# Designs tried in a protein design run: designed miniproteins, single chains, continued (4). Part 7

Each design is a single chain, and the fold is of that chain. pLDDT is the mean over its residues in the fold that is shown.

## One batch from the design tools (miniprotein)

Design m12213
Fold by ESMFold2-Fast:
Structure m12213 (fold): chain A 88 residues (1-88)
Amino acid sequence: MEREAELLEEAKRVVREAVVRDLTARGVPREVAEAVAEEIVEVATSPVSQPLTAEGLAKRFGLSRSVASGALRTARRALGEFEARHRP
């Protein structure tokens, strides 16, 4: 049980850091990048949630659609790679 909780928290951290780094590298303010990363992590780790769209993120956080799409791709890649390496 503890190991599963640790893996989930590590996955959330890895995804947040990857998204924040991608967004800040594209000129997004750190506070906005952190808010976007948190939103993506919450949806990605929820068992059933309406999928986040690039357009929805762009509108909510004042980002371009290409930047928002990039963040979603970065989060999805980081989570998928983490899960592949740390299969239960």
Scores: mean pLDDT 75

Design m12214
Fold by ESMFold2-Fast:
Structure m12214 (fold): chain A 89 residues (1-89)
Amino acid sequence: MEEKARELAEQLLSEEFAEMVEEELELLGGWTHESVRRFAELLAQFLREHGFEEVAEVVLEEAEKIDPKEDPREQLKRIVEAAAEKLKS
């Protein structure tokens, strides 16, 4: 499990994942705060299904901090980085 957590953390911080996120957000309606929140919920569900319930909780907590005045790209980056940090701990 520890090795899978490390691999997932590296994947979340990869350029490939960032490109996949660009495509997914576009399908969700573009870079909006609503799309970022929805993506965070999907990421949390994925994490839960793979046994990372604590990481899913961190993702949802960060999603609650979404501020319409902040750049949605920076907010998603914060959510993904928080998930990767929790996976590495």
Scores: mean pLDDT 82

Design m12215
Fold by ESMFold2-Fast:
Structure m12215 (fold): chain A 117 residues (1-117)
Amino acid sequence: MQSWREQQIQDQIKNLQSRREQLRAQASTSSGLEQQLLQARADYLDVQIESNQAILNGDRKRAIELHRRAIDLQRQIEALELQLLRQRGESQFDLDVAEAMHRMAISVNRIAIENLE
């Protein structure tokens, strides 16, 4: 029973690592707000990877600290994304959708903290 859960977390870590490398590659060819947003998203994935590793190691305190850091990074990502969308002249509907998605991501990290406490 333990091994399937460990495998699921390990697969999740591998997927996060792949996405992080893709975001870093995109950031290296970008500039300005887009580069900052891509870098912040890559940093968020680093924190998620470390959090999953902490869970595998049974380090609940470290996992909680990392989820709190993820919330702070998610707020930074929201601010950068909304600024970029406004600069590009995107619709209010697209801005509202982005805000809702960020609120959902923050809620997921808050629930993860509650489950670890």
Scores: mean pLDDT 83

Design m12216
Fold by ESMFold2-Fast:
Structure m12216 (fold): chain A 87 residues (1-87)
Amino acid sequence: GKLLPTTFVDVETGEKVEALISEEDLEKLKEAKETGKTVNLHFSKDESGNILVSVETPIPGGVGVKVLDIEEEGEHVTIKYKYVVGG
C-alpha cells in the first residue's frame, strides 16, 4: 500500500518521530481519535533507515496511546498523542 510521511508528536514530552504510515493504519488512528479508544504504536526500521509505524490493539493493563489530533497537509500527516496506562 501507499506509505505517507507522518510526524508523531508526544504532547507531554514534546518528542517527535518522523515515520511512514500506511493508509490502512492512518484510518485506524482516525477511528481511535473519533471513538476515544486507545491503540498501540509499533515502530520499526527498514534497511534504508526509514521508521515504519503500525497501529495495533493495546495490551490489557499496559501502556497505550490516545490520539488527540490528526492534521493532514498535502501528503504530510501530523499525529498528536499521549501515552496512557490501561487499568
Scores: mean pLDDT 82

Design m12217
Fold by ESMFold2-Fast:
Structure m12217 (fold): chain A 63 residues (1-63)
Amino acid sequence: ALEEAFRIAQEAVERIRAAESEEEARKIVDETTEKLRSLLNEGAAEQLAEELRKAAERILKEK
C-alpha cells in the first residue's frame, strides 16, 4: 500500500509537469489525494498529499 502510494504520487508529479494550466495541475492533485486517502490512513495520506501540493507549487512556478 505505501509503496503503491509513492508510485502514484511520483506519476502524479510527472502528470503535473505535463499539465497545460494551473487548473489542470490542481485537478491532478485533487484526484491523487483522493486515491491516497483510499490506500493510506488519514495521517499518512495528508502527509503525502502535502508533499504533492508542494511539488505542484514548485512546478507551476517554473511555468
Scores: mean pLDDT 76

Design m12218
Fold by ESMFold2-Fast:
Structure m12218 (fold): chain A 88 residues (1-88)
Amino acid sequence: MEEKKKRLEEAEAFIKATLEPAEAYMRSELSEEELREFIAELEKALATYDKALEEAAKKGEEEVKIVELVAEAYRRLLEVAREMLAEL
């Protein structure tokens, strides 16, 4: 229980420390090329999380929830990035 709680706290800290600044960076004055590269990196990250979800399923439902939390944050960021590209 304690180790799983720590992993959830680490996932939440990662989202705040990494993904919130990434969204701010994305909303800066990025070129179309820079935004396309950013989208490609997010898509690669999501592909990694799809595999992580399969491995988490072998460990239990709580592990799946932790991985899915981070994956959902990445999907949200990717959706916003695609909307910004469409406006260029």
Scores: mean pLDDT 76

Design m12219
Fold by ESMFold2-Fast:
Structure m12219 (fold): chain A 88 residues (1-88)
Amino acid sequence: SAAERMRRYAEELQAAKTRDELLKVKRSIAEDLGLPLEEISMLTPEQLAELFRAVAEGDEERLEKLLASLTPYQAEVARRIVERFRAL
């Protein structure tokens, strides 16, 4: 399911210990969603993991809190990521 895939990506982002490991996870996310790697890379690994957990759990308050902490452009990218996962 999309929710299970989001949880798995959050776990992989948290487990990555090097820049190269983080880039590998971000590339997998970009490929899966059909988005450019450079867009995915606008969010930090922590921001991406939090986004995926909030959406997978259906925690709208947690999601809104995250979006409010992002720049307007980062928030736009985050919403695009959410829309792509919800379409899967």
Scores: mean pLDDT 85

Design m12220
Fold by ESMFold2-Fast:
Structure m12220 (fold): chain A 81 residues (1-81)
Amino acid sequence: MTDEEIVERIRKLVGEILYYKENNDFEKYQKLVKELRELIAQTPLDVVREALKPLVDLSDEYKEILKEIVTDPELLAFIDS
């Protein structure tokens, strides 16, 4: 999987997670959160930041959902900045 493919997959997963959270589909939400966390754990932080930057800049809803999902302190600091 290329860095570009990882960036696209992260952005897609975050969008789907927000959608299912807003629609109260907890089973799908939990599954996608697990997939995103596993993908982030296997991805260089710089690539993850590149993937998250446009989402963080897009809306506060993306910021809040990402702060709920992300556990890495450096990524949390990036999202809060």
Scores: mean pLDDT 82

Design m12221
Fold by ESMFold2-Fast:
Structure m12221 (fold): chain A 61 residues (1-61)
Amino acid sequence: STSLEAGRIWVDYALSENPDNEAVRATMEEVLAWLEANPDASRDEVLELMVRRLNETARAL
């Protein structure tokens, strides 16, 4: 789906910017698992999840 494709692009970007960060990697693995479980999720839902999870991870760093 377009939403899954967009989510994977965002995950790739986050990992490329933070290659040695285990917290970011773990967060992105969680997001990928959510995308696989919710293949019918809208682009807006995917973006909201990505922004929320990345903000949570950044705040923990």
Scores: mean pLDDT 71

Design m12222
Fold by ESMFold2-Fast:
Structure m12222 (fold): chain A 73 residues (1-73)
Amino acid sequence: MSEIDEGIKLIEEGVFLTVLANKIVEEVKDIKDEKEQEEKIEKLTKELGKKYNLSKEQTDRLLDLAKERVKAL
């Protein structure tokens, strides 16, 4: 296995998770209550994880990405 092939797979996964994280951000960006916003992020992450058959590790990464992107707003 070349390092290039592994890098391509990691980039593809990162792009996909970034698209899903942006979808979560769009759904929660207008929620004024910080607790309600966080609960909605967790709910949407869980729903998307089930919908796209993400692993536990991928679902945890999606949650972290969504939380970080919301904080950056």
Scores: mean pLDDT 78

Design m12223
Fold by ESMFold2-Fast:
Structure m12223 (fold): chain A 65 residues (1-65)
Amino acid sequence: STREKMAEEISRETGLSLEKAEQIVDALEATSDLSDEQKIEFLKRFGGLSEEEARTAIRIYEKYK
């Protein structure tokens, strides 16, 4: 599925586990109406991601949307 492809690519590019990447995809779907800056802060604060990991995840999500 598209979600599986996103999660696999996020996992590969960030080095995070596949399970964590799947949680990130869910978080990005839940925050789709927020700005990129707001998504980054959400992923950092609640997801425990670095800014670089958050930006990479957002880029991949937008690629598959």
Scores: mean pLDDT 86

Design m12224
Fold by ESMFold2-Fast:
Structure m12224 (fold): chain A 81 residues (1-81)
Amino acid sequence: MAEEEKELWLKHTEELLALLREAGVPEEELEKLRELAKKVAELYPVDPEEAEKANEELMKLLGELVEKHREAFREVVERHR
């Protein structure tokens, strides 16, 4: 179960990163999001408290990037129906 949850989480992360890349988010910022998402997945089964902290950092960075690229991200989402 834990491995399937981790796989699903990483799959959704890569799908989101693909949309952000189309919106013009730099690869450096995308890699930061990917590393935070991996950290959440790895820590969740062994240290839920540290996983929660990593998830807060992930959500904060994601929010900042979506806000900076709001118009482009909206257009990308609209293009994907």
Scores: mean pLDDT 79

Design m12225
Fold by ESMFold2-Fast:
Structure m12225 (fold): chain A 70 residues (1-70)
Amino acid sequence: HMSKKEKLKAVYEAVLDIVTGDSEAGLKRALDILEEIDPELAEVAKREIQGKSPREAADILLKYAEKALE
């Protein structure tokens, strides 16, 4: 139902939430979207964001979302 462009936009919006004040909800939403697209890359992203700042986690999530939507 959701296009590749719409999925990428949804991840971008979730990532903005991570850095602008709703970090917990933004992280969960970005990971949920990534898991729907590519569960294997979502697991890798979950491991890489452990111990990272919200900004670093946001960058990692965007990297994997772009890769998953290739």
Scores: mean pLDDT 78

Design m12226
Fold by ESMFold2-Fast:
Structure m12226 (fold): chain A 90 residues (1-90)
Amino acid sequence: MLEEIRRLVEELKEAVRNNASPEELIELMERLVKEIVRLLEELGLKESAESVREKGKELIELAKKSKEDAIKAASQLAFDAETLIEVLEE
């Protein structure tokens, strides 16, 4: 679970660096949110899972507005996911 999330974070960061299409960024963001929510639910952190789902939905909606917003939203999600992984590894 954490390995898959780390892989998706790195893939999303690489896509941002390579100026990937908004469609590709949104697909990676949706997959990353889904995997984080799944992990949190498996850990019994249902309220945290709902918070991530809501925040993820907002970032994905932002990413649909423009290519610039997609890059900003994807970068923010990658940062938030890395921070969450660090907290869960403590």
Scores: mean pLDDT 84

Design m12227
Fold by ESMFold2-Fast:
Structure m12227 (fold): chain A 75 residues (1-75)
Amino acid sequence: KPRLELSEEELRSNIRYLKRVAEWFKEKGLDEVAEKIEQLRKEAETAFQRGDNDRALEIIDEADKLVEKAEKELK
């Protein structure tokens, strides 16, 4: 299925995942990255609550890219 057609439950799950990932990066000492991910999570949650699922998905994609970059910095 296309990412743009993610169900509301899948979007909610992705938002919960970002919260967990932000907490994990904070535990690793990547406070700036954790704060940025948490900010994006809040923006995605706000878009989702407004019914703007496309915007929520766009923000989740942005957060996923940041997570990937941060994981490479942990080497």
Scores: mean pLDDT 78

Design m12228
Fold by ESMFold2-Fast:
Structure m12228 (fold): chain A 123 residues (1-123)
Amino acid sequence: VEGVLERAKQALLSKDLDAFREALEELNRITGGKAGVALLEYLVTGKVSPVENLDLLAQNLVRLASYFNNNPVPILRYAAQVSKDPEVAEILRKAADAAKNKVVTSPEELDRIIEEAFLKTLE
């Protein structure tokens, strides 16, 4: 899974939409539809939780969003703030902007919103 996450990260950095889509599809197969949350964790920490723990991570992030009117933007902005790589931080800030009018009430919605936000940074 880490090799696919690194390919997704490199595709975001190089603005390669096709490579990013391919990596994202592979991540969704491996993680059971949790590619967005897995990629977010990897971009921030350089590590990824076991697949079994990604649901719990997503649930905790949804709970966090509920304190901000179900807004996912604070999660992505905080990820950008704590990122040590300025290029990754820029991608996360653009993803936060892409997610501005989204509402999240479930882990599945959160993962999809994060995935779509990253895709929009490549447009």
Scores: mean pLDDT 86

Design m12229
Fold by ESMFold2-Fast:
Structure m12229 (fold): chain A 120 residues (1-120)
Amino acid sequence: SEKIIKINELLLEHFLKVEDLLEKIVEAIENKDKEAVEKYLEELEKLHKELIKKLKELGMPEEYLKKVEEILKEFIERVRELAEKALKGELSIEELREGLNELLLEHREKLAEIIDEYEE
């Protein structure tokens, strides 16, 4: 299905943009710049809204869009939690990078499961 190929391409582009924002969040935390952290978390929320809009334009049904939205919201909440712990000095930068990489891997796997369900 050309539609599924386009969805997979969209997800790959999305994950590259997410990785870039996570790196910017790490740099902001290294600088103890709370305002920059919040700005990049807001940009992450905008990326998620853009992803939902593009998936809807590709004709993904509302039931699958809701599942994607829930996964995206959980991801942001967990990224925020790690960022807040790191800003408080409860996590090293190395531990923060490891935690964010694990969250990104889990996030990719959860979204892949939804696409597999939709494809079947």
Scores: mean pLDDT 88

Design m12230
Fold by ESMFold2-Fast:
Formats: C-alpha cells, structure tokens, sequence
Structure m12230 (fold): chain A 111 residues (1-111)
C-alpha cells in the first residue's frame, strides 16, 4: 500500500511541522527537538514508501508517532501539548481510514 503510506507520511510530516512551529514560537526547545525528529522520520517513511519498502516506511512512521508523543509529554506550553495530542489523533484517524490498523493502534496508544 505504497500510496496509502505516502499519504499518511505526508500528513504526519505536516502535523510535525505545525507542532514544531508552535513549540518554536513558545520557546519550548525540548518539544521543538522532538517535533523535528518526528518530521525527519515522517519524511524518511515517505521515501521508503516511494521505494516500495513498506516495512521500513511503517517503522519510520511508528518513530514519528513516538516522537510526537514525546513532544506532548515534554511540552511545557499547553498549546504545544494540545497541538501534539491533536496531531496524534489526526494521524490515528487517517491511518484507520486507510486501513493501516497497526499504525492507527500505535497512534491511538500515543494519544
């Protein structure tokens, strides 16, 4: 499911960009670092999905989800925390719609 993993990866990257921006605006350096790691993992997942390596794409998306969870946990600013939680909920919803059950479950547990 190359196309579905690319779509989920693009959404995950977009969510990570939003969390990173809000963290940077708040001066929340630790949350910003985790959001950047989430973005990097999401972009790597897109590249693996484009190459047809669906297993590695899923591994990198799980890392991105875990990094967004960490951003939510370490965030000192409530807006950053809320944005990271909302990102995880949006990722879970999209993964569920795309039938990527393992990633949907992983994101739900992270929320």
Amino acid sequence: MESDLISLGMQTADEAIRVRRVAREAGDEEAERYALKALQSAMTAILYAQEGDLEKAKEELKKAIDYLRKASEVAKDERVKEMARQALENIAETAERLGIKDLAEHAKKAS
Scores: mean pLDDT 89

Design m12231
Fold by ESMFold2-Fast:
Structure m12231 (fold): chain A 100 residues (1-100)
Amino acid sequence: MEARARAAADEIVAIAEAAAARNPEKAAEIIEKAREWADMMVSLYESAEGVAETLGKMMVGMGMSTADAEAMMAALAAAFPEARAAAEEAVAKVKEAEEK
């Protein structure tokens, strides 16, 4: 189970690096937040729903695109199917923020 959390954390960091390349003015912030999320996922793998909610709020705050948020949340849901509904909710909030 910890191995799944680590794999999902590594995937999230990779997606954040790609997002940082598309938004160079926020690159340092995006990478720093992705590392925080990776550590949180490894520590809270038994509370994946809470991780998804926290990541959703951070993605909105950073102004991430819906596409990048969807990729990141899909990686979380693939590792933790129980968090799928929370991950979909997080993506919906990012989409609403992008449209406003």
Scores: mean pLDDT 68

Design m12232
Fold by ESMFold2-Fast:
Structure m12232 (fold): chain A 99 residues (1-99)
Amino acid sequence: GLEEDLVADLPQTLADIRGLVEEIPKAKPEDIVPLTTAAMLLVSLVRQALLANPTQEGLDGVREVAEFAREQAEKSTNPEAAEALKLIADRLERVIDEV
């Protein structure tokens, strides 16, 4: 199923979240919410995959992307982008706590 595919492609899903995190500070105001929504969906899929099959590599990947999102939030001069990045970082950190 989709969950099995996500477990196999967890590094790619984390890379996709990282790409969205990089794009949010550069996005037009109207694109911030759609990009954040996409990132949150991918984070939920990562959470589901890790709850089903927790791996150290997966948890380390989540931590790396969470730290990157936090850093991008701190560097962002756009308040809407900074808030979006903080929400993504908080959600990724919650995945670590729940797994």
Scores: mean pLDDT 83

Design m12233
Fold by ESMFold2-Fast:
Structure m12233 (fold): chain A 98 residues (1-98)
Amino acid sequence: MPSVEEIEEKFEEVISTITESSTEKEVFQKIVDLLRSLGFSDEEMAELLRRAQERIGEKFSDEEIEEAGKDPKKKTELMKEFVRELGKVVIEELEKKK
């Protein structure tokens, strides 16, 4: 199993590839590919993504999320924040299995 530091590095690499030209589909595919490479099942990935979405909903209002969808810069920052929260959820899940 990769170390916590290796997992953090992999998520930071995904974040670094997100630009104003990135689509949500492209970012989501990179996340899914990373989670599969870490050995997560489709069911486990769905739960991790759900937990990350809950954390985003706690940080941002519905209005802020809607406005982010209209502004490429805000959309980019929201996508990066989602990947950061997902990384934290993944690390917490792996630490619980130790």
Scores: mean pLDDT 80

Design m12234
Fold by ESMFold2-Fast:
Structure m12234 (fold): chain A 68 residues (1-68)
Amino acid sequence: SEEELVEKIIEVLEKEDPEIAKEARKLAANPSVSPEQVLMHAAILALEKGLEKTLKEISELAKEYNKS
């Protein structure tokens, strides 16, 4: 599910930068924010902080999820 993908991505973010992970979790807890919006915001935060390795891991997780 998209919720499972979001949780895995937040876990990856938490290992690199707990502050970014906290912001992503806060967005995910908001029922007005879609999983897609959470993922986009998390990617923007990772880019802003220069977390290239984290962005690569997020991309790989998204590709694995879309393999159906």
Scores: mean pLDDT 75

Design m12235
Fold by ESMFold2-Fast:
Structure m12235 (fold): chain A 80 residues (1-80)
Amino acid sequence: SKEELLAEIARLDVELWRRYQAHAADLTPEQRARVEEILREVFLEHTRLVNDPNATREQLEEVLARIREKLAEVDAIIAA
């Protein structure tokens, strides 16, 4: 459902922020800046969807896929 997709997006947004808080001190300034950029992009996409009653299930699935890709990028940065 759209509600389940929005709940997953919200969960991943929180998870990204938790990963950032856990690892920020161990990152280089450049890595930190990139993760902060990703956090901002995810926050803006999440906020847009929450405020768009006409968002389609397809649009929600596309945003969820992009957020999962961004999460993988953050995990790769942390593992570097």
Scores: mean pLDDT 86

Design m12236
Fold by ESMFold2-Fast:
Structure m12236 (fold): chain A 110 residues (1-110)
Amino acid sequence: PLSKKEQLELAIEEEELHIEMLETFIKNYDKLSEEEQIELVKDYANKIIEDEKEHAKKFPFLKELEEKAIKKVQEILDELEKGKLSPLEAAERLLELEKETLEELKKKLE
């Protein structure tokens, strides 16, 4: 079995991939149609939710942190679907949330 440190390092690597994905979208969003922007941000939010659900199941000591992050991602997704956030605003909020989650994971590694 993986150590808690190794499990935490895997969770950190996944958050870093989410951050790279969102930063790439934000850099290139103006090259996409509004429909493509909405679809991609929804896909990214759903991928983050699925990855965090997997980590919560595999790593019980991260369950509370991951479930809190999932709830916040779901709130952003709901606001995007209701037209309260633009795709860019939703992507920027997801990026901020993923950076906050990464910092919390790194604090557990110390």
Scores: mean pLDDT 88

Design m12237
Fold by ESMFold2-Fast:
Structure m12237 (fold): chain A 60 residues (1-60)
Amino acid sequence: SRKEALEAAAQQVVDLYEAARKEHGETPLAVVTIEDGVITVEMEWLGPNPQRRTVVIDTN
């Protein structure tokens, strides 16, 4: 169902955020955008080891 697909995608966002935090060693600033069932997660680290990562999850 649509609800189950969105719940699975939400869990995937949480898992990606935790994995990125663990890999980098610091907590990123994260922006999550949902547009037409496409979830974009933008993560940025502004500290001494600056990085940016973008992940796209299509729920369609």
Scores: mean pLDDT 81

Design m12238
Fold by ESMFold2-Fast:
Structure m12238 (fold): chain A 80 residues (1-80)
Amino acid sequence: SEEEELKKQLEDAEKELKKILEKAENDPNMSEEQKEKIKKVIEESLEKMKELIEKKDIEGFKKTWEETIEKINDIELEAR
């Protein structure tokens, strides 16, 4: 079902973001400020993605995912 597919997409996104956060927390080249910024971006994005999935806004979900990855990459580039 569409609902089942959307739930799986959200679950997969949550797992991916958790992996990104774990890598950031263990990165010796990243400052504590940058780690906190990544954590905040992930937390805010997960909340937004949950809302979008509940509304069945697939386009909004994809856009939020893309924006989240872009923000994380920008923070990581500041570290290097």
Scores: mean pLDDT 82

Design m12239
Fold by ESMFold2-Fast:
Structure m12239 (fold): chain A 100 residues (1-100)
Amino acid sequence: SAEEILQEFLKEVQELVKETMKRVAEYIEQGKYDEAVKVLEETKKEIEKLAEEVKKKLSDNPEYVSEVETILRIATHELEELKKKVEEKSIPEWELERMK
């Protein structure tokens, strides 16, 4: 169903973000800030691609397409905010531990 497709998309996006947060934390602990930024950019592109595929599957239901766009906006905003903190080298130890 359309609802099941939307729920699966949400779960996949949440899992991608979670795994990306762990990888970013690991790179930062190694002093590899450029690699951390690259991972965030790659994950953003993966989520955008997934959203386009899911929107095509839900094309006959504009309300669910709108929900996909909302999920995409929230996830991409979270990744962009984290990218800014990585570039500024401003992530505190407690936040790094929480990302794992």
Scores: mean pLDDT 88

Design m12240
Fold by ESMFold2-Fast:
Structure m12240 (fold): chain A 71 residues (1-71)
Amino acid sequence: TNTLTAEVTAAPGQTASVEVLDADGRLVGSASAVGGTATVTLTDLEPGRTLTIRFYVDGKLVAEVTLTIPP
């Protein structure tokens, strides 16, 4: 399965944002939502590709995950 879904949820009045970066630090996906869920879905991902996912609430980084797409 070569699909990644990343999501972050914020409370009413807060902004949720998610960014997905490749191994070179290039932005490959982003989303934002106010008072709801921000979702990024990436399809057709190459096996072995390394991605860094950053989750933000009100512009503050709250979590960062690095993962490699399984073969």
Scores: mean pLDDT 82

Design m12241
Fold by ESMFold2-Fast:
Structure m12241 (fold): chain A 85 residues (1-85)
Amino acid sequence: SKKDELEKRLEEAKKTGDKKGEAEAYDGLGDLAREQGDYESAIEYYDKAAKIYEELAKEGDKSALPLAIEREIKAALLRIEQALS
């Protein structure tokens, strides 16, 4: 399944220290959870991806900062959507 593919990518990224791959896998898991209406899980995954991008930006990858902000916005929009539904 899509979830199994993303979880395998996440595990591989963690094993190899691929922080960008880890964040991308969390973002994908967040998108999948959102599609299934599981907003709580989607928010958690987006928050994890955002944190990793923030860490990468702090370590010198300035291009990662917009990626962190985008995931924080995704999570915030889902929180608003839950409050309105």
Scores: mean pLDDT 87

Design m12242
Fold by ESMFold2-Fast:
Structure m12242 (fold): chain A 83 residues (1-83)
Amino acid sequence: SAEELYEKALEYEKNNEPLAAARLYYELVKKYPDSKYAAESLYKAALLYDEIGDEEAAKYLYQELLKKYPDSKYAAAAQEKLA
């Protein structure tokens, strides 16, 4: 489920495995795009790629957030990251 993927991604973040966490957040968005976790997971995946230095992946995910979840509370934050 979306909740199970979200919780597993949180565990990888706690274990200092940012790439594994980012991948699970993105898989959640791909499999469950309409879940209540989707916009937040896409934003968290982008932040994690940004932190590990993958600026291209982060930029792509911020742009996807603006396209797919423009009304989410994360959309404004994503726009600031792209400026």
Scores: mean pLDDT 87

Design m12243
Fold by ESMFold2-Fast:
Structure m12243 (fold): chain A 59 residues (1-59)
Amino acid sequence: MKKEELAEIVREAARKLGFSDETADEIAKLWANADPETVIQALESAGLEEAAERVRKLA
């Protein structure tokens, strides 16, 4: 899985949750090194099922 693609998905998801672009970038950098399963679970818990599906397809 490419960490850059995961970071992009997380950044978009964070922006959707109302975070600023700056905060979304920081969140994406932190989550880029997380296990894909953990990221998927976090996105599903936030109601971001489409973002979770995208991460699942990259793994």
Scores: mean pLDDT 76

Design m12244
Fold by ESMFold2-Fast:
Structure m12244 (fold): chain A 80 residues (1-80)
Amino acid sequence: AQAVIDRARELAREAERLALEASPKFGKEFQGVADAARSLAERGAANPQLAPLVGKGVAVVEEELELIREEAEKEARELE
């Protein structure tokens, strides 16, 4: 249970950092991921019985973060 909550918090911090470093276009998308991950961590901490559901949510949010990273990388390459 705690490991899943810690992962959600880590994911939120990572996405928040990326939002600060990204262009305004991708900053909003990374901020959305950070907000979602933070919400998952809060819900998991409030109700440990939801740990499996929070874990599934974390997996979805991790996939979304990866997709945004790929899109940002493609745009950066186009500007080279």
Scores: mean pLDDT 80

Design m12245
Fold by ESMFold2-Fast:
Structure m12245 (fold): chain A 64 residues (1-64)
Amino acid sequence: AAEEAKKLREKAEELYNRAMQLAREAVELIEQGGDEARINQLINEAQELLKQAEELFKKAEELE
């Protein structure tokens, strides 16, 4: 269980880092007056990755 919890945390951290990258790209596009549809796509993708990361962190906690 501990080894599986570690793998889930590592995967959650990877998803979290990707979500933060997408959120930053969205902010940069907002500042540049970029395409609203692209900005919304990045925000939605970041939110979905954050949700997945939270679910994996919760599963990791439950396994310990």
Scores: mean pLDDT 83

Design m12246
Fold by ESMFold2-Fast:
Structure m12246 (fold): chain A 80 residues (1-80)
Amino acid sequence: MLSEESLEAAREVRERTGYRLEDASEEIREHARAAAEEVIELKASPEGLRYGLRDGLETAETEDELKALGAFADELIRLS
């Protein structure tokens, strides 16, 4: 289970990108699911996850990068 702060960060990413898992290509969805499962299984630190989500928002330059980030955030919320 993700912390409330991590879930809030994931919800912010999903809102700001405007993309969900279903909006991404099959390849991006597969990568997003694998990454989200890894975060949940390894119980990644809340600070590390929040940093990664915010850094992703700041560094994303293409629509595919935004879709990947939104898909990842959506899957994290679904798995929590």
Scores: mean pLDDT 79

